# Designed miniproteins, single chains, continued (4), part 3

Each design is a single chain, and the fold is of that chain. pLDDT is the mean over its residues in the fold that is shown.

## One batch from the design tools (miniprotein)

Design m12069
Fold by ESMFold2-Fast:
Structure m12069 (fold): chain A 98 residues (1-98)
Amino acid sequence: DRAELERLRQQLEKLQSQADQLEEQAEEAIKQKDIQRLRELKQQLESLLDQLRQLVGRLIGLVDGPYAEEARRLLAQAQELLQRVSATLMRLEKKIRE
């Protein structure tokens, strides 16, 4: 369904924007050594990862359909974002342990 792909594309764009904001806040919290803020951001990034995993699962269901090419493109973008957010989360976990 083209409408479903469009909804998933819009959701991915929203998650990308949220990831950018959280990454900027994480860099600031690291510079300030604000451990409480780092813990709050960790919880928000974990929530974002869960949303990205759900989005990836939905896109995988569409890669063999009539809009397979667009679905695969969105899946690649979602997987890249998932890796980026996971890396940020791991960095925050290390800083919290310091």
Scores: mean pLDDT 88

Design m12070
Fold by ESMFold2-Fast:
Structure m12070 (fold): chain A 65 residues (1-65)
Amino acid sequence: LDARLRELSRRSGLSVEEIRRLLENAAAGSKISPVTRRVAIADLARALGISEEEAERLIEELERS
């Protein structure tokens, strides 16, 4: 996960700490319901400029870490 956060930091211009905070917020939202999970994935993808599939993988990696 840390290597992915460093790559995203270089691509987005956001700090690793900012990206980690966004991921933690998205992961928390995704645990409430399937609807909030879908919204959290879409919001994270938009914030980082990545696909929804990539955003979902990041949330899953954080939850496993």
Scores: mean pLDDT 78

Design m12071
Fold by ESMFold2-Fast:
Structure m12071 (fold): chain A 61 residues (1-61)
Amino acid sequence: KVEEEKELVRRAIEELAAVYGVDPETAQRIADEASELVEKGELTVEQAAVRGAKAIMDAAG
């Protein structure tokens, strides 16, 4: 379950990064951080996706 949730967060962040033109290395770093917070139980999948999305937008702008 946790592994599947981590993959969902990672994929969502990578897709958003592609839309905003953020480089793959930066996108992977943000996705790794967000998925780690889900693994630790600090954030839900939804909360991690929102945090990752904000980081992607900050990197793009």
Scores: mean pLDDT 81

Design m12072
Fold by ESMFold2-Fast:
Structure m12072 (fold): chain A 50 residues (1-50)
Amino acid sequence: SDLEREIEDLRRELERLEELADQGNGVAYGMALVTRESIRLLEKELEELR
């Protein structure tokens, strides 16, 4: 489904953001927090549609 693809794309983006945050990038840290929450909400939506 489109939701499963979007979740996979966000998980790949999260990995990159976490690497940048680990290097001390505060903007990447904030983006990683938002991306984790977005993944959580989309996973919940996917469960409700199954």
Scores: mean pLDDT 85

Design m12073
Fold by ESMFold2-Fast:
Structure m12073 (fold): chain A 76 residues (1-76)
Amino acid sequence: MKVIRQTVYHFGPDGRVEVVTVEEVNDKEARKVARNLYERDPRRGPVLTREGEPVDQVTPEREPGPPAPPPGPLDP
């Protein structure tokens, strides 16, 4: 087995940045962890990986549910 280290940056509502480092057995688990962090509290803001890439870049969202990157709708 092989352990993959992935650092995730979490932006809080105050613009505060928290760094989370995770160790995974393989790439599949690393993606799952990144998604879990996003799903826990989507209000927290964007989640970045150790490469500075947002989680949506690392784990492309393509669930049969709603469209992943919804553009901000026009305000009335």
Scores: mean pLDDT 49

Design m12074
Fold by ESMFold2-Fast:
Structure m12074 (fold): chain A 103 residues (1-103)
Amino acid sequence: MKSLYKTLFERLGAEKAKEQIKVSIYTAYKLRGIGFEIDRKLGLPHPDEFINNMTLEQYKELEDKREQQLIAAVDEVADLLAAGKLTADQAASLLEQRLQQLA
């Protein structure tokens, strides 16, 4: 995963990489929400016991909070890269660390 973010920052620059990463995050979280709704309608258990004990509303709140935190981290990291305060390697590493903390 580090190598993917590094490649995006190096090839696209901070601004274009930021937009691309945000689109990917929004798409991933939208698909997660759809998948959860389908599984609940079909009566299929989630592999995570913690998530199985959540209502649809609680799951959406959790995912929305995670999405917002991740988008904020992307903005912060991309802005630091654009200001020359981080290298592409440092930006990719920081973003991956934030992703792991939110997972």
Scores: mean pLDDT 75

Design m12075
Fold by ESMFold2-Fast:
Parts: sequence; structure tokens; C-alpha cells
Structure m12075 (fold): chain A 83 residues (1-83)
Amino acid sequence: SVDDKIAELQKAVDANASPKKIEELMKEVVAAIAKQSPAEAQRAYGQGSVLISKFMSKSGDSKTGQKMYKELRDTVLAVQKAA
């Protein structure tokens, strides 16, 4: 589920996992969001955005963070537009 993928991403962020691992887990979250209703995608967008902000704050890696924000936003917008 999306919630399971978000929980896994949160654990990795809290554990200071590598940017590569965070990106891999974020791709799993984005793939799961693409299959959701617009309302669930919007909820997951809020949760994912908080985790990306936390990753950027902890790592200082704004380039990876901005890339993940774009992928997350674009996926949520695509779900909303397709509905």
C-alpha cells in the first residue's frame, strides 16, 4: 500500500539512509500514488512532501530533493487530471 511505502521511506529518512536509497524508496511511493484515487494521491502528496523536506534538511542535498518534489507533484497532478 501507499502507507506501507511511505512508512518505509520515513524509516530510511530517519536512519539517514543514502540519497540513492531515498530516491529508490521515493520511486516506490510515486509508483504506488499513480494507482490511487485523486483524494488519496493528494493525502500521500502531503506526507511525501514532508519527508522530502526532512531529507533535504538532514542531508543538505537540495538537488535530489527538488527532483523528488517534481516527480511527486507531477504524479499527483496526473492522477487528478485523469479523474
Scores: mean pLDDT 86

Design m12076
Fold by ESMFold2-Fast:
Structure m12076 (fold): chain A 80 residues (1-80)
Amino acid sequence: STTTLTAVAETARVRATVTVTAPTELAAELEPLLPEAAARVARAAEEALAAGDEEMVALLEEASFSSSEGSQSLRVERLP
């Protein structure tokens, strides 16, 4: 069986959503780590925006990852 976990973090200009789908046992171990992961992504995206690095922001907005033990997706949204 698989479990899907979602964590959301916001900064002044960015909202990051991290979604992980993994076997239930692995998902239980990842659950406490997800809020920090989302916060780190949101902070990195905000720093890229502050630096004018729109290419890095675009890469983060479209990032998705897959592994043999599960899949991960990342969504970064600019706030008004």
Scores: mean pLDDT 73

Design m12077
Fold by ESMFold2-Fast:
Structure m12077 (fold): chain A 83 residues (1-83)
Amino acid sequence: DKELSRLIQELIDLAGKVLPDEEVVEFVRKLVEAFNNKDYDKMIEIIKELRKKVEERSTDPELVKQINEIADKIIELLEKKKK
């Protein structure tokens, strides 16, 4: 899905402004693993965990808002793939 891949890339790029590189790489690794297993529930869980980490560490409310909007779109697309 081109749209899902684009949104995930945008989310990772924005999260990289807040989180250390090693944490971003670990989230990407987990997402790829879940995707290869077609575990959409696990992907949603990982995206929600990423949102929480950004909210805990960011002092930029506009950046948090952008990340939350993109994460919500990703979750919606993944929910549609489960059904």
Scores: mean pLDDT 82

Design m12078
Fold by ESMFold2-Fast:
Structure m12078 (fold): chain A 55 residues (1-55)
Amino acid sequence: DEEIKKLMKISQETSERILKELRLKVAEGHELTPEDMLNIANQVREEMEKKLKEE
């Protein structure tokens, strides 16, 4: 249960940060491609793994 709550918090914070970064890229005229979506998924995974390891 504690690990799940920790994961949920990390996931939420990571998602908010990545969403903000995506909005900035779109505002700069960058179109989201399937490759961008894959990179985002990998970034979320890496951020979650890093935060779990450090915490």
Scores: mean pLDDT 72

Design m12079
Fold by ESMFold2-Fast:
Structure m12079 (fold): chain A 74 residues (1-74)
Amino acid sequence: SLRDELEALLEEYRELMVELGSKFGEEAKKKAEETAEKARETLLQMVDEGKLSLEQAIALVRREIAELREELAK
């Protein structure tokens, strides 16, 4: 389902955030993890409230993942 796809993408986003944060030490890693969790909660709340479609949420998370992958390649 689109919901399962969104959940999988949010987990990938979290993993990439943690990987990027880990380059800057344990505190940065922890802050990246907390930021990813808050972003997930906010996005899912917007979807549940009908402010954002599942397709729009998936597109947003895919863009964020692409940007994180580009940053990690530097």
Scores: mean pLDDT 88

Design m12080
Fold by ESMFold2-Fast:
Structure m12080 (fold): chain A 90 residues (1-90)
Amino acid sequence: REAEAARAVAEELRRLAEELRAAGHDESAALVAELARLAEEYARRVDDPAAVAELAERAQALLDRFAAVASDEDRQALLAAVAAAAERVA
């Protein structure tokens, strides 16, 4: 279920943002926290195609910014968090 998957992503991303902040990776943590908020918004608005399209564009912009500022370790942590969310809803 799409909304369930989005909520799982939001939960894992919120956890990752806290871990990154604890590690002193403040910019990466802020971007991941913003991605978590977009995932929560997506879960609430999955039945609104215009909202889904807008949120997808905003998520892509955040991912582009994250790719520009994040270390390789932070990028791997983001991929692991998304994979963990996928496993939770399987």
Scores: mean pLDDT 82

Design m12081
Fold by ESMFold2-Fast:
Structure m12081 (fold): chain A 81 residues (1-81)
Amino acid sequence: DEIDKLAEEIQELFQKLLKTDDPEERAKLRKQIEELIRRGLELKAEEQGVDPALKEEEIEELSTALMETLDDLIAAFKEKK
């Protein structure tokens, strides 16, 4: 399942992002996660019989919200110790 593969890749990149303190590497990993999230949302729309182009605004909004949540979670995890 393509969506399951994307979820696994996102999890692996998230673990790398939690362990890196290099701003350049962090930005690279964050961008890769964002691209995978967007693709996952597009595939989910297609699975439900919806053209992703008709949901472009919603996909962008959800992608942005998920990336902000990811940044907040990573910051919280790093500040806790």
Scores: mean pLDDT 76

Design m12082
Fold by ESMFold2-Fast:
Structure m12082 (fold): chain A 69 residues (1-69)
Amino acid sequence: VDELKKKADDYIKKGTDYLSQGDLKKAADYFGKASDYYKQVAKKLGGDEKLLKISDQLKKMSDILKASA
């Protein structure tokens, strides 16, 4: 679980770094990956509501950035 969460956190950092550079497509790709990993962590923790909400928000961010790129 911790390893998956670390992966998700790393992907958020990469997405944020690309967003700061104006690379919306790469930012979207990394936020999408982070969302998937947070969803996996949430499921392993018996449906952690906070992590599921974070996953959903990251997915929405990814979708918005893709539409804007």
Scores: mean pLDDT 80

Design m12083
Fold by ESMFold2-Fast:
Structure m12083 (fold): chain A 100 residues (1-100)
Amino acid sequence: TVSQINQVINQLQSLVDQAHQNHLGNGAYQTGKLVIQGTVQSIGKSLNQMLQIGQQTLQQSQQYVQQGDVSSDDDVDFATSFAQTGINYFQSQVDKVVQS
């Protein structure tokens, strides 16, 4: 389960990297928003429930990145930083549950 969650986190990171490379600010921003929301929803949940939430978050994030809304480099950098903060937050919550 932890390795599967780490695979989801790696795929979310790849989506954010793709959004940055293709100047997709909305895709990056929505990914960040969804990851933070999913992380909050995962509080007090089992690792299996966190995996399910992460998988749903990944699928929804993929839809926004695929929409291809192009933004300025500054907006993309901001959105990417926001998304990275969300991914780091989700990783930290997974780590806390594993260490418990």
Scores: mean pLDDT 85

Design m12084
Fold by ESMFold2-Fast:
Structure m12084 (fold): chain A 80 residues (1-80)
Amino acid sequence: SAAVEELRRLADEAVHFMKGLAEDLLKTKSKEEVIERVKSLAETVAEQLRARAERLGVPEAEEIVEYLREKTEEIIEEIE
């Protein structure tokens, strides 16, 4: 559905943003500080995706949140 495609696009955009943010922050911040910032941002994005999915009537919200979680773990592994 168009709503599911919109949520997937938003998740992909958030992942791309977090990766770019991590790369920029690593120039001036410790790895530990950057990892905590990425984790915090991912939690906020997950909450926003769930809220938007509820508003759009998308029952598959948790699949999109799981995708975001997996991509966030990949970003953290690249920093470590």
Scores: mean pLDDT 85

Design m12085
Fold by ESMFold2-Fast:
Structure m12085 (fold): chain A 61 residues (1-61)
Amino acid sequence: MSPAERFTRLFARHVLTELKREGKLELIPQAKAELIRLGESLGVPRAVAERIVREVEAEVE
């Protein structure tokens, strides 16, 4: 996994875990979109960033 992909995954896990812990579930769709855009800005292809965010969302359930 590239450094950009690893950072995207770690940051996505942090953000989604915090939103779930705080009960801010209504913000998750917006946060997912922002995390995908962050991944793209770091050089992660959109399809890969979408997969990372989806996998992380499943892990934080």
Scores: mean pLDDT 85

Design m12086
Fold by ESMFold2-Fast:
Structure m12086 (fold): chain A 65 residues (1-65)
Amino acid sequence: MSKEELIKEAEKLFKEGIELAKKGELDRARQLFEEASRLAEEAVGPAAGRAVLKEGEEVIKQYEK
């Protein structure tokens, strides 16, 4: 998979994770954010993977309350 394809797939999974979090499926949302993080890390590097995980955690916190 190309760098562009990895980034596009990571963005898609992150958006799907947000949608699941809105529905209260926080465990599934977390799994998608972890997968998006892995793809971002593969495409760009560990810093990008960590950034995606941090953003995913903030999304989870938003819908936990």
Scores: mean pLDDT 83

Design m12087
Fold by ESMFold2-Fast:
Structure m12087 (fold): chain A 62 residues (1-62)
Amino acid sequence: MKLSEAAREAVREMLLSRGASEEAAQGIVDSWEEAGATEEDILEGLRLAGDEESVEALEAGI
């Protein structure tokens, strides 16, 4: 299933803010989308990792 535009942008921006290159961030987003990750899966993963800022950004949309 395709991720929403907001979810894709939120993940990409999170990865960029953590020092990933634009190419690496896009590749990770594409791989998660291909794996069938949902917005809920991403939010749960971020919460478990303790990444509250990324959770808030994804919920707000970009």
Scores: mean pLDDT 65

Design m12088
Fold by ESMFold2-Fast:
Structure m12088 (fold): chain A 95 residues (1-95)
Amino acid sequence: STAAEVRAILAEAAEKLGRLEQAAAWRAASDEEMEAFLRRFREEVRELLEAYKSGELELPKEVVEKFERIAAEEDPAAAVREYIEFHIEELEKER
C-alpha cells in the first residue's frame, strides 16, 4: 500500500530527527490521513513552483530543479522520500 510506504518514510525521518512523538503519530495515522497528506503535499509542491514561475518567490536553481523532479515523480512514496531527504539535508546543514 502506498499509504503504508509513505507512513513508514515519514515515521523513520521523524525518528532520525529525534521527534519520537511525531514518529508515533505518523505510525498511527490512517490510510485516509495519508491520502489527505499526499494530496496536500502534491498541491504545496505545485504551488511553490507556480510562485517561482510567477516571480513571487526567489529560489536557487538547484532547489527549483529538485522540486521539479519531485513534482514529476509519479510514485508518491518516491516523491515523499526525495522531499524528506532534501529537508533532512537542509536541517543538518543549519545544525
Scores: mean pLDDT 80

Design m12089
Fold by ESMFold2-Fast:
Structure m12089 (fold): chain A 98 residues (1-98)
Amino acid sequence: VGYVVAAAFETEEQAEAAYEKAKELGLAASLNRTKPYIVIAVAETEEAARKAFEAFKALGAGYALVNSKGEVLEVGGPTEELVEAAVEAALKVATARG
C-alpha cells in the first residue's frame, strides 16, 4: 500500500457518504458502522489519496493522511477526539500494510 486516508465522523450518515465517495474514486475502502464512525481508504498514489482526503475533509471529518512508512503527512478536523481517532486508524492500517 502507498497511502492511507482515514476519516472519523460524529454520524453514521457522514461516514457512509465518505465511504461511497472513496468507492467512486476506485479506492479500496472500509467503513466502521459503530462509534467512532471511521472510513479508511487505501491508495497506490499520493494523488488518489489526496482526492479521498479532500472529500473526507469536505464532509467535516477528523482526518489523517499517512504514507506507507507510517509518516503522518496531514491531519485536522473539528475536534481533537475525531482527529485522534483518524490518526490511530490510519497508522494501524499503514503499519499492518493494509
Scores: mean pLDDT 81

Design m12090
Fold by ESMFold2-Fast:
Structure m12090 (fold): chain A 62 residues (1-62)
Amino acid sequence: TGILRKRAEELRAKGLTEQAEEVLSHIDAADAAMDAGNWVEADKHYQRAAELIREAEAELAA
């Protein structure tokens, strides 16, 4: 979704470039799986992207 991609770009803007790139990679993989009709694979990638964003945001808050 657009919200996850926006949050990943915000991480990049704050200097967490490597973490943002990993998140974006999972979002891109999820979008590709979605386009292919592989909902289960798409969901797993979106869940991983959301988890990585949460971890990175927690790191920034520390």
Scores: mean pLDDT 83

Design m12091
Fold by ESMFold2-Fast:
Structure m12091 (fold): chain A 82 residues (1-82)
Amino acid sequence: GREEALRHLRKAAAYLTSAGGGPEVDEALRHVAQAIAALRKGDVETAKRHLREAMQAVEKAGPGPELDEAIRHLREALRALD
């Protein structure tokens, strides 16, 4: 549900922050923030859209242990909303 998705989104943001900077990481962080804001308003469809955009941004950033953890948590957040 919503609380599980919010927990995973917060974990994804932490891993993205630990991965360092870059335009794709910054884009992913913006989408994670928008997904959290949407979920707090009960807008699940907007949250899912931002989650998918965040996942695409992480994939473009390339592989890395922090990025791999971030995408795992984003996928878990999306599953929690289905």
Scores: mean pLDDT 88

Design m12092
Fold by ESMFold2-Fast:
Order: sequence, then structure tokens, then C-alpha cells
Structure m12092 (fold): chain A 83 residues (1-83)
Amino acid sequence: SLGEQLVENAELLLEKIIEANKKGDELSANLYIIMFGGELFVAKRLSEETAEEVIKLAEEKLPQLDEKSQEKVKEIIKKVKEE
């Protein structure tokens, strides 16, 4: 389903953020965070259940991100929840 594809894309983007953080690649990390925000926004518009699944994946992986990436991802989640 489209929802399943969005969840898979979001998980891949979170993994790419983690990899970029490990390499000290701030530009790539920021681009993947922006892309993640887009996927989460689309998920929220598609269904509440899909958005909740993406948020849970992000919450699970959050401790693996550096501090700057954690702050940015948390802000995106907060903003999408307020939509």
C-alpha cells in the first residue's frame, strides 16, 4: 500500500541520517531530515495511523542521531502533530 511505502521510505531516511551523522556529513544529514519531514507530512495527510507508525519509528531511532539531528526531527514531529 501507499502507507507501507511511506513508512519504508521514512525508515530508510532515518537510517541515512544516522549514517550521515557518523560521517560528520552535516549537509547530507540536513537534506535527509528535510526529506523525512516531507514523508511524515504526507503520511499525516494520508492517515493518522500511517503518521503514528512513522513517528514511532523516528522515536525508536532518535537516540542514534546526534544532538542537532534529534532536535530537528523532534521539531518536525511536533509541527506535524499540530497540523
Scores: mean pLDDT 87

Design m12093
Fold by ESMFold2-Fast:
Parts: sequence; structure tokens; C-alpha cells
Structure m12093 (fold): chain A 94 residues (1-94)
Amino acid sequence: KEEEEKKQIEEMELGGENGAGTMREAAIQYVKDEAAGKGEEGKAVLDKVKELIDKGIEEFKKKNKEMGDKAEAKRDAAYAAGHAEGKAEAAAAA
């Protein structure tokens, strides 16, 4: 359960699904409260704010994925270097 808590904190910090969803809901609720009683004009503003928030979250997720992919490429390079070192160790042990 400590691993799940760490994962939840990491997801919130990185703008993961849970953190981004919670912030999106809070922002939408704030706009709903401000738009309450403003009829169709208030609805149009709320819908536009929702669209902008959703676009912002999706762009953030996309950038985070691209950065993760770059980190994975670096790990693959480190793994290849470690694999070469492991082969040298196996040759020395034989």
C-alpha cells in the first residue's frame, strides 16, 4: 500500500490521470458556481472553459509522454552499456 500511495503522489505531481482529473473537476466546479443563473451565456462560457482545460491537460499529458519516451531511450542506452559490461564479467569468470 506504500507503493500505491507513492504512485498516487507521483501521478498528482506529474499531472497524471488522477491529479489532472481532480484539478479539472475543481476548476470546472468553480466556473459552474460563477456561471450559476447566467442562462445560456453562462453555459457557453462554461463549455469554452471546459474545452480549454481539457486541451491543456491533453497537451500536458502528451509532453509528459514525450519526456518519458526520451528517458526510456536513455535507459535503453544504459542497458546496452551494462549488457556489454556483463558480457565482459562472464568472459572473466569463464
Scores: mean pLDDT 63

Design m12094
Fold by ESMFold2-Fast:
Structure m12094 (fold): chain A 69 residues (1-69)
Amino acid sequence: SLKELEELLKKLKKEGKIKKEDFEKAIEALSLLTGLSKELARKILEEMSPEEAAKHLITLLTVYLNEAK
């Protein structure tokens, strides 16, 4: 839902990284934002540092949420 994506964006901006408890939400968000499978989204996030993954996801979430208005 949009509300869950907004909450994830706030957490990523506050923490500067993807925390373990938010990792599944990050996978679902990346899958939704890119159209990739959850399995591929997981692999992509695992290839990045938590900080790099957060920066990319912040950018994607910001663009998506602005377009969803």
Scores: mean pLDDT 83

Design m12095
Fold by ESMFold2-Fast:
Order: C-alpha cells, then structure tokens, then sequence
Structure m12095 (fold): chain A 81 residues (1-81)
C-alpha cells in the first residue's frame, strides 16, 4: 500500500534528515487519524516539497529517494481530494 511504502521511505530518510522525516511522520499520522483535509494535505505537500528541494540541493545523492517520497506523498494527498 502507499501507506506502507511511505512508512519505509520515512525510515530511510530518518537516517539522512531526521527533521524532514518528522514532517513526513506528522503528515502520515494525521492521514491515518482522519484529521487531514484536502486543503491541509495540499499545504503540507507544498511545505514538504520546499524542504525536500533544500535537502536535494545540499545532498544531490538523496534526490532519487526524495523524488520517490514526494511521488508517494502526492498520491496519498490526491486520494483525500
């Protein structure tokens, strides 16, 4: 499932950028709790995208992992709309 894939990606990112992993964890916990509106999800995705772009700029080797994480995040957000 997308949820299981995001859980695995969060675990991988936590080894490299704990702050970004925490933002992703908070998003996923809100989705699982049914507390994420489509508007809040869109805002969270935009904020996480900015953080991911900053990480990728400093650590280009993480770009493929970040792109996969953002793709899964966007798919989860789209399912809420």
Amino acid sequence: SLIDELEELIAQLAEHDPALAQWLREFLDAVKAGKMSPADAATAVANIQVLADRVAARRPELRPLLERTLAVLKQIADQLA
Scores: mean pLDDT 87

Design m12096
Fold by ESMFold2-Fast:
Structure m12096 (fold): chain A 97 residues (1-97)
Amino acid sequence: SVEEKIKKGKEYEAKGEEALKKGDLEKAAEYYYAAGKYYEEAYKLGDKSVLDNAIASYEKAAKLYKEIGDYEKAQEALKKAIELSVEYLKAAVEAVT
């Protein structure tokens, strides 16, 4: 369900913050990426309100993957953030016109 996906997104975002606080950059990146995936699935199920949460989570994952030298995973996370950002801009343009 949408509610379960949002709950998991928030759970993994919190785990990412805790891992970052402990200096575990690899775990933080993995958790933020997982949060992004759950928020993205909630968005696909019709909850448009979590799109910004998905984008932010993927951006955090990309930054952390880059910091630890995992450029492949950084690129994957950044690509997802960009693709979702394009969706956000399209929705904003449709709302004005």
Scores: mean pLDDT 87

Design m12097
Fold by ESMFold2-Fast:
Structure m12097 (fold): chain A 93 residues (1-93)
Amino acid sequence: SAEEEARKRLAEAVAEWVREQLEKAGYPEERIEEIAERVKELIENEDYEGAAKLLLEEAPDIPELQELAEIFLELAEARKKLKERGLPVGNVS
């Protein structure tokens, strides 16, 4: 679907940007690939909380990735609230 393709493109773009931040910070190439690929998988699965936790755990020394993790946590919380409010709770007249 168009939504799935857009999500895959977002995941690829974010993973590439994460790779660039890790490279600038001097992370080993094998470690960069592991983190970037895992971030991509988590975003493709809409697991923004998981992506945030991974970045905070594996790259806590990079401010740009900490900021991205905070954005992902906010997105995960917003999605949770939307799902809770989107549940049919009867006629709200």
Scores: mean pLDDT 81

Design m12098
Fold by ESMFold2-Fast:
Structure m12098 (fold): chain A 93 residues (1-93)
Amino acid sequence: AEEALERAREAIRRVAEGSGWKLSEEEFEELFSAVVEAVRSGMSQEALEKLKEALLKAYPELAKYSQEDQDQATRVLVEGVLQAAPEIADLPE
C-alpha cells in the first residue's frame, strides 16, 4: 500500500516537472490527496470536481483553457497515477 502511494507521488511530480509547475509541499499534498480520492472512488463526479479544483489551484493557468481541456488534464493525471500505481484503486477504506 505505502509503495503504491509513493509511486503515485512520483507520477504526479513527473507531470508537474514536465509541465513546469512550481508546487509547494502543501499544494502537492492537496493535489495528491485529491487524485487518490478520485481513483479510490472509481472516478465519482464529486471526487473529480475536487481534483479539478486542486489542479486549478496548483496550475491557475489551466483556468484559461476550455472546460473540455481542463477535464482532459484531470483524466490524464488520474490515468498516469493508475498506470504507475494501479493498486491504489483496490486500497481498503
Scores: mean pLDDT 75

Design m12099
Fold by ESMFold2-Fast:
Structure m12099 (fold): chain A 82 residues (1-82)
Amino acid sequence: SLEELIKDLEKVIEMVKAGKLETAIEGLEALIERVGLLPLPEEVRQALIESLREAKRAAEAGDGEKAIEYARKALELVRQAL
């Protein structure tokens, strides 16, 4: 559900803030897979997947600030879709 996606995104942001980048990357990867299966408008789905991929890329590069920025962007998109 979108509510579960919000909670998981907030958890990922907390993991990044705690320096748990590997766990955050795993969480982002799982979220990308789940968003692809959700019954969302295509434009919203594509924007979410793009933001999550950018967050994952930033986390993989060790850029926690950028990872949080993109994860927050994804969170805003989910909240707008509710």
Scores: mean pLDDT 86

Design m12100
Fold by ESMFold2-Fast:
Structure m12100 (fold): chain A 92 residues (1-92)
Amino acid sequence: EEEERRKAAIKVQELYNDPNVTKEDIEKAKKENPHIDEVTYLEILKKKGLLTPEQVAELEKLRAEDSAIGRRELAEWLHQQGLLTPEQLARV
């Protein structure tokens, strides 16, 4: 499990640094390394200029959802600590 995650991380780094990687290479890497999540996969495609317009929309949606969740969790914690006002919490 931990070794599989490390293998996926190394593969992601290799794909990012290889200027000659193709869409098929990226898709194969995703299939062979199930620990490469959808966001990471789409980010690799974006860096290589291989995203379709539909995949751009999907990545934007996933980023908005992930960002909103993370920001809400952080804002809730800050509010509990008295470091964030109710008005500031409502803006997140």
Scores: mean pLDDT 68

Design m12101
Fold by ESMFold2-Fast:
Structure m12101 (fold): chain A 71 residues (1-71)
Amino acid sequence: DALERGLEEARRLAEALAPADPEAAAALLRAVELLAEDPDSPEGFAAAARAQALIDTLPREVQLEVLRRAQ
């Protein structure tokens, strides 16, 4: 199930992200919760977009470390 896999990967990413950017981690977890309940949730997509915008503001080295830890 692609949605279940995506949500699991997003949860792992949020856990890896929390030490670097707790706001981005919280936004990503909110997106996971909303999309798990309703995969077409506009609020879920908005939360995911916010999380991505916050991640994009992190230094490249921090982004790479977060991705490595989320593996």
Scores: mean pLDDT 81

Design m12102
Fold by ESMFold2-Fast:
Structure m12102 (fold): chain A 52 residues (1-52)
Amino acid sequence: SAEELAEELNKKGYNLTLEEAKIIVGRSHEVGGGSNQRKAREEALKEILSKK
């Protein structure tokens, strides 16, 4: 879930909001399964961090 993702990444020092975690999860749902979802999640995280 987005809440679990936000907690996990914040424990690693990424300082994400719940809304940002929801965006990351939503992006992964748009691309199907497997490596494509993982890549979409990583790209969304990088984009969000670059805007801070």
Scores: mean pLDDT 74

Design m12103
Fold by ESMFold2-Fast:
Structure m12103 (fold): chain A 107 residues (1-107)
Amino acid sequence: PFNQDELQRHIQRALEEAKKRKPDVLVDLGTGGGQVSIPIAKEMPDMKVIGLDSDPQAIQQAQQNAKKEGLEDRITFIQADVSKTDLKKLLKEHGIPEDSKVLTVKL
C-alpha cells in the first residue's frame, strides 16, 4: 500500500526521532513484514527493536525477512493486539526494564 518514497519517509522520521530521543527500545506498532523495524535495527545497532502485529502471518514474514538480513538476534517480533496489550507488561516479559526509555512508532 505504501510506495517506496512514503515508506522511506516513515523510516527516516523514525530514525530522526530515535537519534534525537536516544531510546533504549523502539517498538514498531503494526510492523507487517518488518519494513520499518529492519532498516532501523541496521542503522541503530545499540538499540533494541521490537515489532508488534496482530497477524501471525505478518510476524512469520517479518521473522523470515530479519533472518535474511542477519538481524534475527537484533529484532524481536511478537504477535499482539496493540488495542488489548499492556505494553509495559509485554516489554517486562521480554526482559525490558520498566524504567527503560521507549519510543513507539506506527506506520
Scores: mean pLDDT 81

